# Designs tried in a protein design run: designed miniproteins, single chains, continued (4). Part 15

Each design is a single chain, and the fold is of that chain. pLDDT is the mean over its residues in the fold that is shown.

## One batch from the design tools (miniprotein)

Design m12523
Fold by ESMFold2-Fast:
Structure m12523 (fold): chain A 71 residues (1-71)
Amino acid sequence: MKEEEARELLEAAEENIRKAEEAIKAGDLRKGALYATAAGILLAAAEFLGADPERLKELRERIERVKKALD
């Protein structure tokens, strides 16, 4: 059960990262920041529920790239 919940949270985090990346490409830095923040919260919840460490690392690196683009 918790593994399935962790997977769903990882998928939600990745979707929010994708939305953040798209918002930044469109010049909407505020939306980019909001989606990146939401993704970070979802990743923290997924980690708490025992999500795959390699997936967590990969998605965290993408969030860091988004944050750098926001300055």
Scores: mean pLDDT 84

Design m12524
Fold by ESMFold2-Fast:
Structure m12524 (fold): chain A 80 residues (1-80)
Amino acid sequence: SREEVFELLDELASRLPPELAAAIETYRTWLEASDESLEDQLDTTISVLSQLATRYRESDPESSELLEETKERLEEIREK
């Protein structure tokens, strides 16, 4: 559900450094206003988190791991 996606993004933001948390919160606000289908929102969110995890893998491996964990949970929601 959309609520489950938002809860996961809110949980992720609470565990990230302030600048990454702000980026996730901004994305979550955009997603909440989006008229896209749940499947399209999941696909976009998975892609965004995957790209961020790759970007931060060397500079911030802890944040990268949290992004990957959240992405995997979103992939599970998508397959329901």
Scores: mean pLDDT 82

Design m12525
Fold by ESMFold2-Fast:
Structure m12525 (fold): chain A 69 residues (1-69)
Amino acid sequence: SMAEARELLERALEALEAGDVETAREYLRKAQTSSDPIARAAAKEALEALEAGDVELAKRILRNALKKL
């Protein structure tokens, strides 16, 4: 559901703000299996940003997606 997708992205963002990248990756992997296309795209792009070491970009992607959910 959109509510479940939103919660996963919010928890991923909270983990990144706390410096817990591994917990954020767990929530983002779950969000990639969401039925919501905005949540899936945001989770994929945020994971790609984290693989590149760009935590600030990952946070920006998640904040922007949360405005649309």
Scores: mean pLDDT 87

Design m12526
Fold by ESMFold2-Fast:
Structure m12526 (fold): chain A 80 residues (1-80)
Amino acid sequence: SMIDGVIRSSELGKQYAEEGDNKSAAMSSRSAYDAAEKLGLPKEIVELLREGYRYAREGNSEEAARHSGRAAELLRQYRS
C-alpha cells in the first residue's frame, strides 16, 4: 500500500541517519514527507517527517533518526 511505502521510507531515513549518512536520510525523509502530504496523513506524522528531513539536511543525525523513527512508529499505529 502507499502507507507501507511511507513507513519504509521513514524507517530508511532513521537507519541512514543512525549510520551518519545524512544525505540518504534526507532523501528518504523527503520522499516520506511528500507522500504523506499527498495522502493527507495526520498533521503530527507529516510534521515529524518534515522535521526528520530538516535535521538530516542540517547534519543533526541524532534528531533526524529520532523524528523519522517516531513517524514510522505512528504510521504503523495509524495503519492498524
Scores: mean pLDDT 88

Design m12527
Fold by ESMFold2-Fast:
Structure m12527 (fold): chain A 85 residues (1-85)
Amino acid sequence: MSFSQQRDIRRVFNQFADAAGRLTAAQLRAMFDAIGIPRSPAQVSAMIARFDRDGDGTLSWDEFIAMFNSMSADDQQRIIDYARQ
């Protein structure tokens, strides 16, 4: 991933993350809605459960990047495009 792409993705993460730098299920759902790739609450919960190593129900930056890398190329590009608009 290029430095520019990583900066764009970090900007999107920071827009939706809380003050501690964590994404809750509600914040992740809001992010997908804003980007135009809406996910159901069940899909969001499954994604968090898969990548949340701490079991606290939130995603850190490192866990978010692991999730991002598991997404389709189309969904990854939509997140990048959102950061640039």
Scores: mean pLDDT 80

Design m12528
Fold by ESMFold2-Fast:
Structure m12528 (fold): chain A 65 residues (1-65)
Amino acid sequence: ARAEQLRAEAEAERRAAEELRKEAERLEKEAETDPSLKRKAAVLYTAAAILEAGAEFLDRLAEEL
């Protein structure tokens, strides 16, 4: 059913967001020796937040179906 597909997509988005967060954390650690990486880490955190918001929207849409 469409609701199951939306939930599966939400799960995939959350997994992608977690991967981006882990990469951002690594870059933040590296930023202690290379400050230019701080901005890169911030961009990845923002991308992860967008993916999580998208996943939440998909879950909500699935509940309304």
Scores: mean pLDDT 83

Design m12529
Fold by ESMFold2-Fast:
Structure m12529 (fold): chain A 63 residues (1-63)
Amino acid sequence: MTPEEVARMLSEALRQGAEEARARGDNETSEFLRKAAEYFEQGDLDKALEILRELESRRWARR
């Protein structure tokens, strides 16, 4: 599988996760996952990873 195909698969998984988060009422997580998916689709891996790191940091801080 090429790096481009991997990025597309990750984008799809993130979009699915965003819809599931929204269905649970977790709009904040949904918004972060959707933005990360958009950056993966644009090929901007650095920004996608920054969004995911921010989400992880926020979830860890809420523990």
Scores: mean pLDDT 76

Design m12530
Fold by ESMFold2-Fast:
Structure m12530 (fold): chain A 67 residues (1-67)
Amino acid sequence: SSLREKIEELERRYLEALRQAFLAQEQADERAARGEDDSELREEAEKLQRQAEELRREAARLREELR
């Protein structure tokens, strides 16, 4: 169904956003370990984490509609 397809798309986007956030956090941690400015990478990781939370919440809301 279209609702199921929307949920699957949101879950896929959620997982991708989490993956990108993890990579940005890892890069930020590596820069910090070298004494380099990590602020932009930390901001990117935070932005991606917020996007992931929004996608997860929307997917959960639609999944409840299937019940």
Scores: mean pLDDT 86

Design m12531
Fold by ESMFold2-Fast:
Structure m12531 (fold): chain A 58 residues (1-58)
Amino acid sequence: MAEKAGKAGIEAAKAGDYAGAAAGARELQNLGVDSTEALEAALRGDHEAAAKELEKAL
């Protein structure tokens, strides 16, 4: 579950879909994975940072 959510979030972030990246990060948080930095990056529109932090969370 976490790996699928994280990969979807990474793909969204790389495509510039900040909402999708944020959704992926929130799903990881719901699964007990610390993705706070990824969520924060996505919410400020930093898709490169969001992708990197999601990759670290996986």
Scores: mean pLDDT 78

Design m12532
Fold by ESMFold2-Fast:
Structure m12532 (fold): chain A 59 residues (1-59)
Amino acid sequence: MEEAIKLVKEAMEAYKNGDYEKAAQLFRKAAEIARDKNPVFARTLRIAAELYEKKAKLK
């Protein structure tokens, strides 16, 4: 979980910098790590990754 939290913080920073592609990748990795420990949190992170990946592809 600690690694997942670090990735979430990095993803949030990438998002604030407008790097949606990097944010999506980091959220996806965090979701994978969190999957077995906190499935609800992992699902939320995966949804965030999908949304930001879509934003990146629009540009």
Scores: mean pLDDT 78

Design m12533
Fold by ESMFold2-Fast:
Parts: structure tokens; C-alpha cells; sequence
Structure m12533 (fold): chain A 95 residues (1-95)
């Protein structure tokens, strides 16, 4: 869906270094990037070596909150990126 597509696109753009974002240095020397794409906000954690990234995307689809995770490495193909993307719909906690 759109959220999963945005997550894959955000990870790919971060892997290519083509996205305008703020960078925060996390504990242990990892970097956190925040990217805004198509009304969705993606946060990516990049390893110190720059060899891998994990992107979380949050937003709404059909009025329901949704999230997606995607992973990339320096050798990630489009097929591998698609396979590493999961979409989670956030349901209200049972009362």
C-alpha cells in the first residue's frame, strides 16, 4: 500500500544520500534521519558504517493509523527491499 511504498522509497533515497533531512547522532555512533515524503514521516536509523538502514514510516491510511518498516544495505536490490518491508496497522488496545 502507500505506506509500504513510502517506506521503501524513503530507505532507497536515504541509501542514495539524496534526501533533505535532519541528522541526529544516537548513542553508540548510529545516526537517525527524519524524512517527510507524501504526507508520511519516515525515521531511519543508519549504522555507523553507513552499510545498513532501517526506516519506520507512520501515517494514516483510510483514517486508520498505519506503520511500515523497511531495511536496506549497500547491496539491497528492489526485490530484497520489497521483501524486507512490513506494514503494521495499529489497532486500538483492547479495553
Amino acid sequence: GPTAAAARRAVELLRQGKVGESIAVGSGGDYTLTVKAGGLEATAQISRGGNSAVAGVVGEEDGKPVGALARASGHTTDEQLAASTSVVRFEPEPA
Scores: mean pLDDT 49

Design m12534
Fold by ESMFold2-Fast:
Structure m12534 (fold): chain A 70 residues (1-70)
Amino acid sequence: KKFEEGKKLFLEGKYEEAVKLFESLKDKPTAEIYYLLGLAYEKLKKYEKALEYKRKALELDPNLKIPEEL
């Protein structure tokens, strides 16, 4: 549910809130969470952090499965 909430925040343009929510899931992060953190940081113009999180997502799961639409 938290993941879906973060995705909705992202789609609403609330990127800082989306980042905070996804960061709260770092206890057991998934490749999808890291990927969405990367996208959210990219929207916040924090490109270095965006790249790092996208890289972490691919390292965690090379067969990364993205939600139906994003």
Scores: mean pLDDT 74

Design m12535
Fold by ESMFold2-Fast:
Structure m12535 (fold): chain A 66 residues (1-66)
Amino acid sequence: MEELREKNREEIEKVSKEQVEKLREFEKEHSGTATPEEVARLVGRVLREIGDVLEKALREEREAKE
């Protein structure tokens, strides 16, 4: 079970870094040009993707119990 948590933590960190990089690139490319709505949509997509990875990790940990 601990091994599963470590694996999931590494995966979450990887995905989080990738998503942060996407936000960073978007800011560089659209600095001062992006609308608040466009920023909100991008942040929403990033949070959704991170949420999916986190939810998957939680499900795996719960299933490992049973």
Scores: mean pLDDT 74

Design m12536
Fold by ESMFold2-Fast:
Structure m12536 (fold): chain A 83 residues (1-83)
Amino acid sequence: MEALARQAEERARAIALKLGASEEAAEEVGRLAGEAARAYLAGDEARAAELALRALELLARTAKDPEASEKARETLEADRAAA
């Protein structure tokens, strides 16, 4: 289902941004998550796993980036102020 794949993409992108990813990196994480969801729904479990692992690897790299860590702090602070 295209709607489920899009929701996976949006959620992964939002999580990446919370972890301090740049907008470009967050879009890439989202894109990979959306493609993984589409592959899974099409029955291609191997491709879905490959794409999901690539998304997680990019996310982990982002979390360890000093610039990404600072942006994550700013994003969480803004999110708390908005709540």
Scores: mean pLDDT 73

Design m12538
Fold by ESMFold2-Fast:
Structure m12538 (fold): chain A 99 residues (1-99)
Amino acid sequence: SEVRKRVARLVGRVLRIMGEALEIALLAKKGADKKEIEKRIEELEELARELGGEEFAEKMRKIAEEIANTKDEEKINELLKEVGKLLTELIKKEEEELK
């Protein structure tokens, strides 16, 4: 029960980070205001800090800034996959520690 609650909270945080990364990509694609995009990047960085600490937050911010500043759709897709990979690695680490 307690392990299940911890996993559910972790999954919820992961999904929120993925949602923010996707939102940044969509806002950049539609040519949204730079201030609006920066606010989303800051929200993603804070969520990443809460999940994986400062080093993880810095890595996630750099990826989000690159998503926001590239016009290459293939590169955006690669960056979103990198976000998914980093989040999957965090889930695996937490899952192994709870076994």
Scores: mean pLDDT 80

Design m12540
Fold by ESMFold2-Fast:
Structure m12540 (fold): chain A 60 residues (1-60)
Amino acid sequence: EEVDLADFASPEELVAHFEKELARDPNNPLAHAGLGVAYRLLGRDEEAEKHFQRAIELYQ
């Protein structure tokens, strides 16, 4: 079901959750977008950018 980002206590929890979703469906654009948000919160801007770009590609 739909994930509310406010339900997670930390960006590390967000990463773990969306990594699990990607293990189930590697082409899930919502999981890539969620990882982008989580990595941005961790200050890992290059990883965030790659996941956001992947999410956009999967929606197009």
Scores: mean pLDDT 76

Design m12541
Fold by ESMFold2-Fast:
Structure m12541 (fold): chain A 67 residues (1-67)
Amino acid sequence: KVEVLVEYLERAAELTPQVRALAEEAARVAREGSLEEAEKAIGQLGLAGNAATTAEIGKGRRAVAEL
């Protein structure tokens, strides 16, 4: 569900301030775009985050795949 992905991305933004804009954009793309675009945005967030953020990315991708 999109709400779950947005909540996960909000947590990622809290962990690393530098990725806040990327996390917010990924949430927007998930709502308005395609699943492929959402996965690209999540991948970019993973490259900018830390280990904790990477763990949450796996959960976010699972939520997107179940849409």
Scores: mean pLDDT 60

Design m12542
Fold by ESMFold2-Fast:
Structure m12542 (fold): chain A 56 residues (1-56)
Amino acid sequence: SAKLEEQLESARKASLLNRTTALAALHELQEMLKQETDPELREKIQELIAEIKERL
């Protein structure tokens, strides 16, 4: 959980730098979502994906 929370925060920060880093963060988050089975963690990943897409 702590590791995932750090990865989500890192992805959020990267997505704020520029379009290239935002697209890279989206790709990483989508791969994380494919591997995650916990519904609560999947929801957190999906929320961040939606947030980043809204900014693109």
Scores: mean pLDDT 82

Design m12543
Fold by ESMFold2-Fast:
Structure m12543 (fold): chain A 98 residues (1-98)
Amino acid sequence: SVAAELQARADALANRLRDLFDRLVEVGAKANRLKDKLSEEKYEEILKLLRQADVALRQAQAYIARARAGESAEDLARAEELLAQAEKFIEQAEELIE
């Protein structure tokens, strides 16, 4: 059924959201440990990227909740887009950590 498919998609996105939050925390911890080896400019850029990722993940979480309540495919699509944006910011932060 459509409802079962939307629920399965919401569950998959919720799992991806959790994995990206865990990765965000790990990248932040690694940046903090390497702070003395990073330039101040690189460290500030990493923190900015991680803040942008956090905002996108929190917005994705809200859209997943809305999709579950309203059975909205559009809200799930918006959550997918926000998760992709968050992943990109996390990847950019990881690239700055050498």
Scores: mean pLDDT 90

Design m12544
Fold by ESMFold2-Fast:
Structure m12544 (fold): chain A 60 residues (1-60)
Amino acid sequence: AGKIARALKDVKSDFPEILNLKKGDEVLILEEVGDHLYRAKNLKTGKEGYVEKGVLEEIE
């Protein structure tokens, strides 16, 4: 909990539960939801949602 990650690519979805991202956006990881999903907050937009682990790079 509380790790920062960076988006590796754009994510755009019309579903409100999915977190929209632009490549290079930083997110705060709030929660791990199973093996493939995080619940995260986009630090640029302030919005929260679900994002696939494979589109994020963890920042130390």
Scores: mean pLDDT 83

Design m12546
Fold by ESMFold2-Fast:
Structure m12546 (fold): chain A 89 residues (1-89)
Amino acid sequence: KPAPMSEEEAKKLKEEAEARLKEALAAGDLRAAAEAYFALGFAYSALGETEKAIEYFEKAADLLQQGDSSVTQEEREAAKEYYTAKAKA
C-alpha cells in the first residue's frame, strides 16, 4: 500500500492543484477543474483540514457530473461519499 503523504508533499500538491484549478477554470474545462478540486481535497485531508477536504471533494463531484455527460447522478453521489469517507478516516 502506498506510504502516507508527507506534510511537504501535501503542501506541494495544494499549490499545484490551485494552479491547475485556475488554468482549468480559465479554459472552461470542467473535468480538469474537477480533477484539481479532487487534488485539493486530498491535500487538505493530508494536512488534517477535514472540513475543507470534504468541501473540495463535493465541488469536484458536482463539476465532474457537469463536465462529463457520461457521469450519472448516482455515480457522482457515490464518488462524493467515497472521498468524504476517506477524508474522515
Scores: mean pLDDT 72

Design m12547
Fold by ESMFold2-Fast:
Structure m12547 (fold): chain A 60 residues (1-60)
Amino acid sequence: SELFLKAGAMHGERADRVQRLARLLSEGAPVDDPDILEGLQWLRDHGLISDESLAAILSR
């Protein structure tokens, strides 16, 4: 039940992180920007993107 409570609490955080990352990328921030890297790592750590997807984005 703790996992379900944590998953529910993460819904807003997930939306905020995705929106922040999309804004930074649309404003032309480089993918090696610390805020973008932190956002992408957060998405990977929470299972929203795979390690392979993160590596592909960073190797652009």
Scores: mean pLDDT 63

Design m12548
Fold by ESMFold2-Fast:
Structure m12548 (fold): chain A 53 residues (1-53)
Amino acid sequence: SRKELTEYALKLAQEYNAPLEHIDTLVSLAMKYAKNEEQAKRLIDDAILGLSK
């Protein structure tokens, strides 16, 4: 669900010190392009790791 993906993304952003302003956009894009929850989480992982640098 969107709530679960948002909580997942926020947890990763806090762990990697990524900007929180991008979380809603990342979750929306992951939900739009992913076929399932696992793929959505992978898209979020890749984006947050990129933003943490």
Scores: mean pLDDT 77

Design m12549
Fold by ESMFold2-Fast:
Structure m12549 (fold): chain A 62 residues (1-62)
Amino acid sequence: MDASDVLKTLDDYKKGKTTPEELKKVIENSELDESDVERALYELKKLKVPEELIKILEEKKK
């Protein structure tokens, strides 16, 4: 999974078409560079998602 898969799943989550569990799975299996991680973190913080998902993305940056 790449950045486009993460962004599509984020859009689906924002529209109520997917679950936090599916979003977590896509994030965990995605190959993201640092800029992709920062963009996804911005969108997740804006959507008030569970803090656990934010931490998983931050771990991918390290």
Scores: mean pLDDT 74

Design m12550
Fold by ESMFold2-Fast:
Order: sequence, then structure tokens, then C-alpha cells
Structure m12550 (fold): chain A 93 residues (1-93)
Amino acid sequence: MEEEFREKLRELIAKVDELLANYDTLSPEEFKEKVEEIIKLAREMLPYLPEDVRRQVEALIDAVEEALKNGDYDRVVAGLRAIAGLMRRILEE
């Protein structure tokens, strides 16, 4: 499970990086679908995160979902970068 968890961390980071590299080429619908996929993966990983990091990721997911509903793509991008940053920190520790 530890290696599978690390693979999911890398997958989440890769999906965020790919979205951020290509989001200017995506339709609003495609962007929403990609963000929802990332949020779903992040939520699936919550039970495996340290408690302090889990609470931070939960708050960031909620902020990203609210920003997405409001069409605030800059806040969506900022929230996804923050989630990926927390995941990188776990992977490097």
C-alpha cells in the first residue's frame, strides 16, 4: 500500500502539472472535467494522508470546488498548485 500510495501521489502531481501546462488550450467543460478528476483522486487519498495535511487538503479541495462553481479559474489554479505542493512534500519526506 505504501508504494501504491506514492504512485497515486505522483499521478495527482502529474495530472495537476499537465492541466496547468495545457489549460489555455482546454474548453471550459474539459477544464472542469480535469479539475473534478483531480479533486476525486485527492478525496480518495485523504484517509492515507497525515491528519494535519489531510485537513489542509480538505480545505483546499473545498476552496477549489467553490472557485470552479464561480468561474474563478485563477483561484482554481492556485488551489491545485497548493494541493500538488503538499503532495510533493509528502513524497519527498
Scores: mean pLDDT 82

Design m12551
Fold by ESMFold2-Fast:
Structure m12551 (fold): chain A 84 residues (1-84)
Amino acid sequence: SLSKTEIINLFKEAFKEAAPDGYLTLEQAEELIRRVKEEKGVPLTDEQVQEIIDALREKAGEEGKLTFEEFYNLVKEKILSLDL
């Protein structure tokens, strides 16, 4: 099974590959989270995925985009808080 550190690293690597310019739109970030869950077998429930997406939406605000730092810090915080 994947550790929390391994899960965080999967999302980190996926962001870096998808965003060579250092940011993603909110829609791209939502798609990335769902894709990583499915392709890498990350053991997140649909409710846990939605909690992460809701946090990213709040952070993206009116501009609708996320930097690597914003994405990484929110995903890390959420994954570390989960009972997996």
Scores: mean pLDDT 83

Design m12552
Fold by ESMFold2-Fast:
Structure m12552 (fold): chain A 68 residues (1-68)
Amino acid sequence: SSLEERVPELAAALRDPDEAVRVAAARELGKIALEHPELALGHLRRAAISDPFEAVRAVAAEALRALE
């Protein structure tokens, strides 16, 4: 699938009721952000700030730090 399809799917997965699904989505968006930060940074920033579970926030924050 193209990134145009995959990024919206991963953004939806960040709203999944299952924490493990949201963690996996944040990790995959982190990989995409390494080459295409413009497609993933907004989703990662929202997850790092607003996800109810520390594990999801930590993964998103770590992905953002990897871009420094």
Scores: mean pLDDT 86

Design m12553
Fold by ESMFold2-Fast:
Structure m12553 (fold): chain A 55 residues (1-55)
Amino acid sequence: MSLEELQYEMLKDALEGKEISLEELMEKTGLSKEEAKKWLEELAKEGKIKIVEKP
């Protein structure tokens, strides 16, 4: 398992059932906009989170 996969799994568990914006995810993880967007889409696709457009 890569470090990125491990971080993704930990984040998935921490955010289960929560609403989160792209900006919040970037701030929490330090990821680039592109990487954070990809993670956000995957988490939403799995039904774990809801994406919101909030600061």
Scores: mean pLDDT 72

Design m12554
Fold by ESMFold2-Fast:
Structure m12554 (fold): chain A 68 residues (1-68)
Amino acid sequence: DEYYDKGLELLKEKKYDEAIKYFKEAIKKDPNNYLAYINLGKLLLYQEKFEEAKEYFEKAEKIEKELA
């Protein structure tokens, strides 16, 4: 997914706010991309947005269990 790959690139560049935007777009394009939820959750933890991060990690876990 181009949006997910760009999000990872921005994360490596430490452009965290832009990476968040791209991971959100990746999720919109592919709602089953549980890795995008994981990476978004991690970035939100860096920003101390604990409640939002928890929601994304919970969504990722549900998707992973459905795909297993």
Scores: mean pLDDT 83

Design m12555
Fold by ESMFold2-Fast:
Structure m12555 (fold): chain A 60 residues (1-60)
Amino acid sequence: SSEELREQIELLEKNLEIAKKNKDGFLITVIRIQLDGLRDRAKELGDEETVKEIEELLKK
């Protein structure tokens, strides 16, 4: 559901912030791959707002 999807995105955003503070390039890459997967799932659901939110996270 879109609610579970948003919870996963919030967790990944928090983890991405931690990974960036630690300069953990491997973890940043892994989180970005997971965000790509969630973006694709949001696109399948027609959730354009969530797709946009994930794209903003990926720009960082």
Scores: mean pLDDT 83

Design m12556
Fold by ESMFold2-Fast:
Structure m12556 (fold): chain A 94 residues (1-94)
Amino acid sequence: EEAKLKDLIESSQAAIAEDPNNVSAYVRLALAYNKLGKAEEAIEYAKKALEIDPNSHAAYYQLGLAYEKLGKKEEAKKYFEKAKALNPESPLLK
């Protein structure tokens, strides 16, 4: 798992170096940092994804996970609801 997360971070950073507007690469970084327990870094990359694509439901979902890890339950709930509103068919919180 840890080696796979390192590879995901490295490949995502390389993708951003080639294309700084690669929304999926920023979302993958947020996901990887969330899995590593690095909520602050996950928030940073998820926000960068939203600067490029403000309709990225995946980026809002990663923000929700990061804020939940920080104990900020109301912010987490707000971001999960935003992700659900942008993709209502996606199971986020059932």
Scores: mean pLDDT 83

Design m12557
Fold by ESMFold2-Fast:
Structure m12557 (fold): chain A 63 residues (1-63)
Amino acid sequence: GAADAALAAAAAQAGAFLAELRAKYGDSLKYQGRQVSPDTIELTIEADGKTYRATATPAGVTV
C-alpha cells in the first residue's frame, strides 16, 4: 500500500545516509532505527564517540 511504499522509501533514505556514515567512520559506527510514524524512521547513531539523532522520511534525512 501507499504507507508501505512510503516506509520503504524512508528506509532507503536511512540506508543511504548510514552507508555514507559507514564510509567515513567504519567499524565505530553503531545505530538503531525505530519507526515513529507510517513514513518516518528515527535513527540513533553513535560514531567517533558522539551520539546523533536523525529522522528519515521518503524525502530524505534530517539530523
Scores: mean pLDDT 83

Design m12558
Fold by ESMFold2-Fast:
Structure m12558 (fold): chain A 64 residues (1-64)
Amino acid sequence: MAMSQKQVVSLAESLLKTGDVTEEVVEKARDPATLDEALEALTEVFSRVLTEAVDKALEKEKAR
């Protein structure tokens, strides 16, 4: 699914507030020439956050 540049910038700004990305990633998301680099950085952060969330959910919810 293709994301618009505005959506990528919004995601990068949200992750900057949580400390998951640097201001450089937000700047790259704002520049169309570096949008692909920003997308790669965001994808890596999302992969790590998802892995941590799954691990915590499995430990916290031992059985439903």
Scores: mean pLDDT 72

Design m12559
Fold by ESMFold2-Fast:
Structure m12559 (fold): chain A 64 residues (1-64)
Amino acid sequence: SHYEEGLALLNAGRYAEAAEHFRQALAEDPRHARAWVLLSAALGHLGRTEEAAAAEARWRELTA
């Protein structure tokens, strides 16, 4: 799945590719809370702070 591929890429330090796979997973299931927090982590590593914060906000909404 896109989520599992994103996890493997995140573990490999391939943050931009990980973010794209998490976005694909979220296009299929926007309620996948773990994909949102991991997208935030990948974006944070890329220095994309505002996008990371937006992804974390989505995760918080789903886990409230």
Scores: mean pLDDT 88

Design m12560
Fold by ESMFold2-Fast:
Structure m12560 (fold): chain A 64 residues (1-64)
Amino acid sequence: STGPGLSGREQGVLTLIAQGFSQEQIGKMLGISQSTVSRIVRNVMRKLGLRSKEELAEWVRRNS
């Protein structure tokens, strides 16, 4: 996509991060590997223009 549009999977992962779940827990909840969750998180961060996990946590806090 040509904008910061999140896929359903990316939005689902972001919502679980917003609820305080770790990447390992999210992988177990969604039936995917932790490495797949990590890849999704990196793609979300890139789409949102975030550079660090601290920035992601702050973004989640402000948008939750």
Scores: mean pLDDT 78

